Designed miniproteins, single chains, continued (4). Designs and how they scored, part 37

Each design is a single chain, and the fold is of that chain. pLDDT is the mean over its residues in the fold that is shown.

## One batch from the design tools (miniprotein)

Design m13343
Fold by ESMFold2-Fast:
Structure m13343 (fold): chain A 75 residues (1-75)
Amino acid sequence: MLSEREKEVIKTIEEDTERALELARQGRLSAEELRQAAELARGLAKKLEEEGRLELAKVAEEAARRLEEAARELE
């Protein structure tokens, strides 16, 4: 089972991702900023996977993928 702290991390990743995507839709976030956010999420996913936190790593990977896709659409 995920700890309460880990559940908070998942919620934070998901909320931050949705906020970034909404800001991008409003023209308030650039493709470059989305790519930077995706790189941070990918780095987090790699670290979590190395620590054996596979469920958290999957959430971070999904966030990175969604941010990269949005950045590509803005270019």
Scores: mean pLDDT 81

Design m13344
Fold by ESMFold2-Fast:
Structure m13344 (fold): chain A 68 residues (1-68)
Amino acid sequence: MKAKEVAEKMKEAFKSGKISLGSAQFILIEVLGVDTAKKVIERLKERLNGSETATIEEVEKVIKEVLK
């Protein structure tokens, strides 16, 4: 349930449903640890095509793919 835990923390902080990669990285490290957080951020950067912000839904999807 780690993906849901991250998504809930992000929703609490960001009511718009969008989060910066920097803010996402801090929450990801706290919940998933440094190594998993790095994998999630790397995949988000690839998918966002240079954007510095992601939707919480996009972040949750990437976490589920990384954790499998």
Scores: mean pLDDT 78

Design m13345
Fold by ESMFold2-Fast:
Structure m13345 (fold): chain A 65 residues (1-65)
Amino acid sequence: SAEEAFAEGQRLAREGRLEEAREQYERAIELDPRFAEAWAGLGVVLERLGRPEEAAEYWRKANEL
């Protein structure tokens, strides 16, 4: 489910496995495009990966849902 993918993304991000966390958050969004927390999770991961411009787009999406 989207919630399961999101939870796995949070676990991976906590472990510092940022690219894998990103993949799980992307899966959550694929399953539920209105899952604001998953868009926010992508934003956090991309900021931590040093991609702040891309992160800003996902933060905007999360705030618009």
Scores: mean pLDDT 86

Design m13346
Fold by ESMFold2-Fast:
Structure m13346 (fold): chain A 120 residues (1-120)
Amino acid sequence: AEPLAEVEIDYPASPEVNDAMGRATAPAVAEYERALAEGMTDDQKVLLLSRIAMAMARGAAEAGAPVTVKITIRKPLSDETLAELEALVRELRAHAPGKVTIEFESVDPEAEARLRAAAA
């Protein structure tokens, strides 16, 4: 089966950065575990995976590390999911200006253009 999405995070690894990422992602991981017990749509899974990736990037940036996050989306997303993902991108950019680069690829060219515009 094709994966719904893939995430790659590039950062200078250190114990301090890794600890910061772990602390930043713990709430999102707990939400993911709870959501899995209740069932999730594919859109919800992609959104939560993206939220975890953004939390990791935020933690690394707060520890002073430059971070690149690449999210590859392998299914079409609803307009509601795309709007929520754009909001997550804007939140991360506002929190860590100049420290985080966010890259998107999507099987949907319109979604890709929209997400890349939010990340610019």
Scores: mean pLDDT 77

Design m13349
Fold by ESMFold2-Fast:
Structure m13349 (fold): chain A 64 residues (1-64)
Amino acid sequence: TSARFEEAVRLAGEGQRAAKEGDYETALRLYEEALRIARELGFDRFAAELEQSIAEVRAKLAAS
């Protein structure tokens, strides 16, 4: 896999950890960066998963 894909996976993992810790602002930023890369590479399934994670984090921020 390309270095860019590895970067996107790393960013998504960091976003998941931030969300687990309740840092939804950091999680949102990291997921959005990962989503940008996923879209650039055409990884549609990964992009869809990131879009769902972003929606969940945005809902948490709106409820807080």
Scores: mean pLDDT 86

Design m13350
Fold by ESMFold2-Fast:
Structure m13350 (fold): chain A 99 residues (1-99)
Amino acid sequence: MLEEDAEYVENLAKQVRELAGQARADPSVPPEAVRYLEQAAKNLEKAAEAFRNGDVETAIKYLKEAGELLSKAADLTPNLDLQIEISVLLIGVAVLIHT
């Protein structure tokens, strides 16, 4: 269970980092939104490490912080396709918190 949760979160972090790269290449996306995506990816990576260490409470804390950062990034992102992709990743984080 914890190993599967860690792998799932690591995959989410990878997707958020790819999205941050796409956002950085888009001149319509403010630098603050890119920074929120990069910070969200770091928090997801820390959550995955916490799951691997069996620290579920710390993992959930980092997942909640990542979710808040993803929400802020989506709000600042004028590119609808990127905003939708961020929202899908946010749902993925929410599902893991509530299971």
Scores: mean pLDDT 84

Design m13351
Fold by ESMFold2-Fast:
Structure m13351 (fold): chain A 82 residues (1-82)
Amino acid sequence: MKTVEIKATVHLPVPVTPEQAERLAREIKEALMKVPGVLKVEVKASGDTIEVTVTAYEEHRDEVVAALGKAAQRAVREAMSA
């Protein structure tokens, strides 16, 4: 079965603390790992930037992209309300 690697960079409207960055990274990883066909999620968060790399089965690419978009929007909202 063919796999695909999906990379996204989320720019936050405000810088977050290291503790907030760790929490946001954990929440994004947990949300994406629940998506069917996802094999691996790596999240790196620093300052105002969150880098996400998802390895998934190619047939589930669209579901992963949609979930990644929702996770990114949630992270931006949480950063703004912190």
Scores: mean pLDDT 81

Design m13352
Fold by ESMFold2-Fast:
Structure m13352 (fold): chain A 65 residues (1-65)
Amino acid sequence: SRPPPARRHTAQEYLEEARRLIERYRASPAPDEELRRQALGWLDQAERHGADPAEVEELRRELEE
């Protein structure tokens, strides 16, 4: 049988990556639009993979202010 793909991200892994990018974005001395766009992309993937919509929305607000 084929083992489960270890390289495929779970919803939790997408959320963790999004949080890392959000932290980098917020820690930056100037707004980094590329980091913001990447974080939004990871949040979209997390939501598609079954992440809590409320948590995803909260993290999106961190990028919007």
Scores: mean pLDDT 75

Design m13353
Fold by ESMFold2-Fast:
Structure m13353 (fold): chain A 103 residues (1-103)
Amino acid sequence: VTLTQPSSLSGAEGSTVTITATASEDVNNKVRWYKQKPGELPELLSENGQPASGDSRFSSSGSGTNYTLTISNLEKEDEATYYQAVEVPGGWVFGSGTKLTVY
């Protein structure tokens, strides 16, 4: 499986941004989303379409090959690199990451 994410996105504080990732084949909703800040451990935001972070501003959806992470009411604290990961036979495959800038 190959995962394609946009390399960068930007959004205004208080706006909504969406990160759409595409897989080279159907991943059957076996998808996680992570938030990674420099020098910090990755935070799990969503797993299999279910919230994991406790922050209701993060939501995820998708099916087949196309999956989306949505961040509403964007905050400066949301500046990070966001990674899709998918479960495959033999382990996990990570996307290249999307660097989010808040202005």
Scores: mean pLDDT 85

Design m13354
Fold by ESMFold2-Fast:
Structure m13354 (fold): chain A 73 residues (1-73)
Amino acid sequence: MSKEERKKLFEEYKKRIETLSDEERNALQQKADADKSEEGFIESLAIGVVDIQRAVDKAIEREKERRKLLESL
């Protein structure tokens, strides 16, 4: 697989994964981990990047909840 094909595939996987539910994402991660191909590796990387983005978003949301709770006490 060429460098350009890898970048294109990564971007396609990332866009698709961003729209998945947590359940669908977990199923895709298991499939990617079982896939020993270069494509499976790229898919796993895309899942990881989306997971980090979601974790950051959830951390921000939780920080807002915590701040609201502290301001209410």
Scores: mean pLDDT 76

Design m13355
Fold by ESMFold2-Fast:
Structure m13355 (fold): chain A 77 residues (1-77)
Amino acid sequence: SEIEKEIEKKLEELEEAIKKKDVVEAKKLLKEIRDLIVELEDEEKAKKLLDELKPIADAIDKEDFESALKKLEELKK
């Protein structure tokens, strides 16, 4: 779906922001990704993605970029 492609693209942009240690951009992208996820028709898939994003968001808030990147790589597989 178009929404799923947008989520995938923004997850790639989030990965780059984390690699650059850009907290402002990473938080902006997390908000945009969450907004797209809630538009998914598959409520179970949406819930799973939101649950998996939470520890990534927590790591970014702590500026633990290594943990954030590792968790994001696991989400993308």
Scores: mean pLDDT 84

Design m13356
Fold by ESMFold2-Fast:
Structure m13356 (fold): chain A 97 residues (1-97)
Amino acid sequence: SREEIFQSLKEILGEEEAEKVRKALDTLREIHPFFAYVAELNLKELIEKAKRGEITPEEILEGFVRDVETALALARHFGFSEEDIEKLEKVLEELKK
């Protein structure tokens, strides 16, 4: 569930980074529910790998950034609105800080 993902991210990444991911997921969901769905599935897998010590917390963020970059590329390719593209660009900029 979303609550489980957010709780795990808070424990692994801390409150600030978890909140950035949560806001990014909310924006992805507003633009298209499929973008949020794919990102949530990948986050769940990355969280489980991190819990097993297979990847670092930083690699969770890197994986999530790649999912947002993919969403932006797909939005551009399929001709989403300038407003939606700008929202995705802003999300990506905030995550890379």
Scores: mean pLDDT 88

Design m13357
Fold by ESMFold2-Fast:
Structure m13357 (fold): chain A 78 residues (1-78)
Amino acid sequence: SEEEKIEELAALARERGESPKYVEAMVEALKAIAALKAGKLEEAKEYLEKMVELLKEVESPEKVAEAEKEVKALIEEL
């Protein structure tokens, strides 16, 4: 299942020493990819927006601004 795969990847990231907030952002990104594959565009947009909000707590403002710009471009194409 997609939920099972996402949890496995999250567990691996935690083992590699990634920050909890970064792992949460990664989980939201993976959920967005799964939603896109399933044709669930609104859900994918919500997950991408949650990812950006989580990144604001762990990344520099410059990196967050770049991610936000890329997410907006992707959402506009969906």
Scores: mean pLDDT 77

Design m13358
Fold by ESMFold2-Fast:
Structure m13358 (fold): chain A 57 residues (1-57)
Amino acid sequence: DEAARELARYERLSPTERRVLDLAELGHSQRAIAERLGLSVATVSARLRRARAVLGE
């Protein structure tokens, strides 16, 4: 039930937001995520903030 709710919230995220969140949960810094995904650090920060907001944080 909780896993289903988490999956539903995760599905509301864009593919970029999901990847940023996944990498942050694995302990990568925003700079490392930016380099890996070809994004700016500012974009990573914004996407991560939105992803956490969608997930209730």
Scores: mean pLDDT 77

Design m13359
Fold by ESMFold2-Fast:
Structure m13359 (fold): chain A 64 residues (1-64)
Amino acid sequence: PGDAVDPTARGDVSGGEVAEAVLQGLASGDSLADTLRAAGATLVGYGEDPEVRAVARELEARVA
């Protein structure tokens, strides 16, 4: 499809990507705090949606 100019695809922003990153980090033996911090940073970088950024900050706050 033509997705050249639509930055509003936030439907799959948080759940799948964050969960996959956390699970992969845990499987590699990383600490939960490190994987959550990395997932939070990834979520913030994925989009500039205020809701996405709020979720990322909550994840960081839970491990910091």
Scores: mean pLDDT 56

Design m13360
Fold by ESMFold2-Fast:
Parts: C-alpha cells; structure tokens; sequence
Structure m13360 (fold): chain A 103 residues (1-103)
C-alpha cells in the first residue's frame, strides 16, 4: 500500500510525527491488523493524545478482546470531548466493555 510506505518514510525522517503514527494505525485498522494498529496508536497517543486516537485505539483493543483496556481508552476519549454528543456514547460503550471484562 503506497500510503503505508509514505507514512513509514515520514516516520523515518521524523519519529515524533503523531499524525503519521495515527494515519499508519488507521490504515492497519482498516486492514483488520488490530495488534499492529494498537501499537502505532499508542505511539501517536504518547506524542499527541486526542479523542480520535484514543477512540481508535479503544476500537483496536476491543477487536483484540482486551475489554478492560478498550473501556479505559473510550473513557479517555470521552473526557477529551466531554461536552460532545458522542462523549456519552463512548461512556456507554466503556460501561458495556467493563461488564464484558468482569464476565
């Protein structure tokens, strides 16, 4: 994929490019490569924590069956946009996933 190669080239020049780490994670998430996507989203979040990055990381972790970790990330995403309509939806998903982790 030309986009993956482009982002990898950008990261070779600047490993602190949070947007390039996020975009690489997005491409891997779209391909169902959840473990690799989660790794790159963690790098993006360490550089620039955003609701979008935490939400996408949570989705990758959910697909890996890491329910408790996914719930934590969705709560962090909701806190960054706490007054948005989507913030309550993210909290509801986190509550659901926490119940799955207890089972």
Amino acid sequence: DEKIAEYEKKLAEDPNDAEAWKNLGDELLAQGKYAEAAEYYKKAAALEPTAEVYGNLGMALWNLGKYAEAAELFRKAAELNKDSESAQDLRDVADFLERQAEA
Scores: mean pLDDT 85

Design m13361
Fold by ESMFold2-Fast:
Structure m13361 (fold): chain A 55 residues (1-55)
Amino acid sequence: KEDELLQIIADALDAGDLLTAKAVKLVEYAGLSLKEAAEKLGVSEATVRKALKKA
C-alpha cells in the first residue's frame, strides 16, 4: 500500500503535476480530510478530489 502511494506520487512528479503529488501525500499519507488538504494547498475541495481521482 505504501509502495503504491509512493509510485503514484513519483508518477505525478514526473508528469510535472505537483498539485496531484501534494494532494495524495496530504490525504493518503498524512490522513488529512479533503477540506484540510484544500486549505493547506490553497485550492477548492473539488480541485483536491479531481487530483486524487487522476492519481
Scores: mean pLDDT 73

Design m13362
Fold by ESMFold2-Fast:
Structure m13362 (fold): chain A 90 residues (1-90)
Amino acid sequence: AMISDEELELATLEVAFAVYKVIAENALRRGDKASAVEGADALEKIADRFLELGHPERAAEAYRTASELYHQAGDEVKAKEMEEKAREAA
């Protein structure tokens, strides 16, 4: 059987999550806070999409990861917002 469109979208989101997490972590390692924030922004959008597709637990995990990256980048407002979204998704 072929992969369904929804299963393909979920797989694509999981790959995107892993890629943007690595991009943000590598940016933080070299002191590039701006690129780390861009990676965290991408993870927020991925988390929003997991939530829309009915995967709240995965959305909560993605929001928490974005929160930690925002915090390490010095964006405390976005870090707190992501923690609130993660709590609401769970």
Scores: mean pLDDT 88

Design m13363
Fold by ESMFold2-Fast:
Structure m13363 (fold): chain A 96 residues (1-96)
Amino acid sequence: MKVGPAKREDIEERRSPADGPVRVFEQAIEGITEDDFRAIARVAAHEAGATRLEESRLADGGLLVRAEGERPDGRRVTVTVRLEDGRLTVRVEESG
């Protein structure tokens, strides 16, 4: 339904043995508007279990959202969503 999603670029992290204490998810999507960015950042934070969200505007006119939280099992989660020149990058990190 709508205009906005133009191209998706999924990055596959299969080089390092990343079965350790930290789980990282990262994906980039192109053709994103500011409205889409805000919606995606909010959803990503909630889905990851983050309860605190802070928005910042970058010097280059881009946007950054950083959200932090703690899951019921005591694990910490950090979500970073960045929008640069229409490209959205979402990064979710879990530790503990």
Scores: mean pLDDT 68

Design m13364
Fold by ESMFold2-Fast:
Structure m13364 (fold): chain A 68 residues (1-68)
Amino acid sequence: SKEEIEELEKEIKKLNEEMMKIERKLSVEDQLAGRYEKLSPEDQKKLEELKEEIDKKIEELNKLKEES
């Protein structure tokens, strides 16, 4: 349904905002260079978990859009 699509899009947006907050702990230069190894191990793990959750929700969103 459209409501399920809208909810997934909102969830993806929130997860992306959380990901950006972690990335902003790096200097601008390190962010642009993708030097995520300069993050704490805890922040690196959280970033990976957020990326996996985003990817999962994007896949679910794409399936719903194809069925609609």
Scores: mean pLDDT 81

Design m13365
Fold by ESMFold2-Fast:
Structure m13365 (fold): chain A 61 residues (1-61)
Amino acid sequence: LTPLERKVLLYIAKKGSATEEEIAKALGVSRSTVQAALDRLEARGLVRRDENGRYSLALPP
């Protein structure tokens, strides 16, 4: 994982769930930068997006 992807994961873990906007504001980066990181994390199965656009950790049992 890149340093940005790790920061995104840690933020979601601390908050339980977060939107792209909340993550971008918290990390001081653009929404497009966060979207790119979230896309990679979803591709890896590490995060999941809900119906309201909130991301949470995807932890298989």
Scores: mean pLDDT 82

Design m13366
Fold by ESMFold2-Fast:
Structure m13366 (fold): chain A 56 residues (1-56)
Amino acid sequence: SRAAAEAAFAAGRRAYAAGDYAGAVHHFLLSLILDPTNEEARALLREASARLFPHP
């Protein structure tokens, strides 16, 4: 549902702002499962993933 996708996206943004990059990845992935057209969620997922793995 749209409401569930928006809630997951909002949770991801809050986790990212708090420095919880693992939580941000989880919430952004859930948001994209529910709404795959959210390009902002895709961009933030890449950013959170990069911060979670700063040394490849």
Scores: mean pLDDT 83

Design m13367
Fold by ESMFold2-Fast:
Structure m13367 (fold): chain A 77 residues (1-77)
Amino acid sequence: ASPAEVMEAVAAAYAALKAEGLGDLADTFSRRVMAAIRAGDFAAAARYAEEAAKEAQKLGAPVGARMARDAARTAAA
């Protein structure tokens, strides 16, 4: 996937996580994924997004979890 497509998916996931009260998770998730993209490590970007989706699901944030999984899928493509 292009960096722009991953950045768009991350922005959507960030907004959803923040709206569901998971601002700290959103900040950590976006920072880690953006650093991985900057390094050209799309595998790490996908892993960090999957970790965020898993944590969001555990914390009861289904929209944030779904959007973070979409970001992981986009990074892995």
Scores: mean pLDDT 86

Design m13368
Fold by ESMFold2-Fast:
Structure m13368 (fold): chain A 95 residues (1-95)
Amino acid sequence: LSSAEADFAAQADEIVRNAKDLLEKALEYYKKGDKVNASIYLTAAMLYAAMLETAGQYEKAAEVYRHIADTVEKMGEKELAERYRKLADELEKKA
């Protein structure tokens, strides 16, 4: 790997960790009845997944989408969760 590729790989791992932290906060706000802040944190995590996908980090994007699916399922959004799991499966095939 080039220095730039190695640096980006480290940044991608950090993005995955940050997305997971955002999803944990989204679920916490949702459980407290603060759906506005829950939506903000969920949307931020979705943006990180999209950034990883755009950067060709398909395996890491899939990991974040699976965590999004788990989070929205816990929010009662089972059909939305299934859509994100299918997206993650498709991205893993591109990796």
Scores: mean pLDDT 84

Design m13369
Fold by ESMFold2-Fast:
Structure m13369 (fold): chain A 63 residues (1-63)
Amino acid sequence: KEAEKEFLEMVKKGASLEEIADYAAERNVPGAALDALTKAGLSPEEIQRLAALIHEKLGREFP
């Protein structure tokens, strides 16, 4: 819940998907990043790209 707000603020400040993926991987909250960007109205293609970047950084799959 709190992590989702942080990701929404990053998007508002113009953070790249790479920066968002780095932060999500570092905090181990990949689901919160995906949920926040989905709620912010990003395209399915952008959400898929974010998921791929987080997966690469964590070295594992997640839902």
Scores: mean pLDDT 76

Design m13370
Fold by ESMFold2-Fast:
Structure m13370 (fold): chain A 68 residues (1-68)
Amino acid sequence: MSPEELEEMIKKLEEAKEEVKKSNLLSEELKEKVVKLLEEAIRKVKEGKVEEAHKLVGEAIELIKKEL
């Protein structure tokens, strides 16, 4: 994966994190869990572990869907 692709992924994850923090639809506990997963995903992307980052994002999405 190119450095530009990694930068794009990090930007998207940071944007997702901000959206989660601003959401009025999610519980405070779920917000904390989702933000933590997104922060872990950002760290994995920075380490080049994109597949692990993708799994963490998937887990965050599943948590959000479970509350909806």
Scores: mean pLDDT 79

Design m13371
Fold by ESMFold2-Fast:
Structure m13371 (fold): chain A 59 residues (1-59)
Amino acid sequence: MKFTPEQVKEAALKAGLSEEKAEKLAELVERGYTIEDAAKEVGLSAEELVKLVEELQKL
């Protein structure tokens, strides 16, 4: 999926993730990580990943 780092940060915050997790996800996406690989690196739960993807799909 192709999203900007700013879109990923916004979606993560709307999904109820912490600002720290949202910032780390945005940084990894800026570095070329996929959403799935960034989520694994940050240590998101399956529940958090589902919420993140749902918010990204609304953008």
Scores: mean pLDDT 81

Design m13372
Fold by ESMFold2-Fast:
Structure m13372 (fold): chain A 58 residues (1-58)
Amino acid sequence: MELEELQKEIEELKKKFREAVKNPSISITPEDLIRYQELLYKLLGNEKALERLKKMHG
C-alpha cells in the first residue's frame, strides 16, 4: 500500500470513529480497531510516514 493510500485509510477510520461517538447508528467493529492499529504500525515503520504522523499528532 502506498503512503498516500495508507494515510487516507487511517484518516477515514479516524473519521468513522469520531462520527460513531456522535452517532450511535454508526457501529465500530473490533476489525476496524485492529485495522487502524495495523495501518498505524505500518505508517510508523516508514521513516517518511513517521515524520508525517508526528506532524499530524504533535
Scores: mean pLDDT 72

Design m13373
Fold by ESMFold2-Fast:
Structure m13373 (fold): chain A 57 residues (1-57)
Amino acid sequence: RPAELEAEIARLGDLAVSYRQKAEEARKNGDLETAEKYQAMADEVERRLTELARELA
């Protein structure tokens, strides 16, 4: 169970980074709607990470 939780945290961490990068790229291209969507997805993943990290502590 701890190993699975650690793997899930790592996966979500990678997703958050990926979504932030996509949001930044969209902003550079002037696609603010896409940037907002990726930012919202990153925020959702980070909220999930906070909950899982609390269980791991």
Scores: mean pLDDT 82

Design m13375
Fold by ESMFold2-Fast:
Formats: sequence, structure tokens, C-alpha cells
Structure m13375 (fold): chain A 57 residues (1-57)
Amino acid sequence: SKELDKVANEFILEYAKKGGEITDELLKAIGNAVREAKSVEELKQKLEEIFEQHKKK
């Protein structure tokens, strides 16, 4: 849905702003989360876990 796509794009933008590396692996994980999520709340939880795991120090 447009709402889920918007949430995913916002997380990607914030991660990039913080110097995070946008890898193919990260994008694949995000795509899976968007497909599996049943709500915006569920998607946000999945995305927070994904971005935390891929966070650059």
C-alpha cells in the first residue's frame, strides 16, 4: 500500500542521512518486511529491527 511504501521510504531516508550504507541485502530485507507487514505499526517494528542490525558505527 502507499502508506507502507511511505513508511519504508522514510526509514531509508533517515538511515542514509545518518551515514548508513544502503546495501542490496538491506533493500531485500525492507522489501520482505513491506510484503509481510499487516499494518503500519508492524512494519515500523520490523524496519526498526532491520535498520538496527545494519546500523553503521
Scores: mean pLDDT 79

Design m13376
Fold by ESMFold2-Fast:
Structure m13376 (fold): chain A 68 residues (1-68)
Amino acid sequence: SNEEKAKELLKEADIALFNGDVEKAIELLREAESLLSGEKKELVRKAIEYAEQGDLFTALLLIGEVLE
């Protein structure tokens, strides 16, 4: 399902952020955003915004909230 695919992309984005690969993480987050709707999509959008600003910790927290 799109939800399962988004979940795998979010896990890959987490790994990319922990490795400091912000560019890869943002691409993975944008792909996950395209597969999601509602509150989860909004949380991923916020995660992208914080990652682009260099606030990787807040981005990780928001991704974690989507993954529940």
Scores: mean pLDDT 87

Design m13377
Fold by ESMFold2-Fast:
Structure m13377 (fold): chain A 70 residues (1-70)
Amino acid sequence: GLSMADVAELAEELGISFDKAMDMVNEAALRLKQGMSQEDTAELIAKKFGISLEKARKIVDVVAKKLAEQ
């Protein structure tokens, strides 16, 4: 499952605030649980939060992996 430590690591790696990383992680987790594809979720995160698609894909990959580890 996703932990606060996972969110903190993403925030540091992406050079963003913890609050922004938490918002993006929560959005990605919600969309993936609703059956949205990883690529569609990444595109949504990139557009909504104003980050690059490459950074958005990294967030989605981490979230998807942690959801699969449940």
Scores: mean pLDDT 84

Design m13378
Fold by ESMFold2-Fast:
Structure m13378 (fold): chain A 57 residues (1-57)
Amino acid sequence: MLAEAVVVVPDTGPEDLALRPGDRVEVLEEVDDEHWLVRSLVTGREGLVPKSALREI
């Protein structure tokens, strides 16, 4: 599934992925009810992001 960041996501931990609005990601896995494991299409890095920060495209 492809998604796009709608807000700034800060890198607050070693597993977190920092994103800017408009950054596109591929959703790899649902980790819990509030977080997805995603891969950045810009950098190729993987990390956790809050579901509320992303819009499915």
Scores: mean pLDDT 80

Design m13379
Fold by ESMFold2-Fast:
Order: C-alpha cells, then structure tokens, then sequence
Structure m13379 (fold): chain A 55 residues (1-55)
C-alpha cells in the first residue's frame, strides 16, 4: 500500500492552488492526521502552489 506521503504527493499534484488550500484547511481542522502528516502536507502544499504559479 502507498504511504501517506505518496498518497498526498499524488493527490496534490492534480489540484489547483485553491483546492490545495481547501484540503489543507480540512486537514488542520481534522484530528485524523498526526502533526508529522500535517507538516508534510504544509510542505507539499507550498511546493505545488509554487509550481502551479510558475506555470
């Protein structure tokens, strides 16, 4: 099975910056994610938003 990291990277690359921000807000509001997973999503969010803005 893919890791949480692999799932997040795959999902985030296909999202718009607005959808990435919305997903991140949902993750922060959720108790289902560890602090490490939230930190990983924050880093991936910043990375993919930057890539989309440069396209």
Amino acid sequence: APSVREILEEELKDLTPEEIEELYKKVLASNDFSPEEKALLERLKEHYIRLVEEA
Scores: mean pLDDT 67

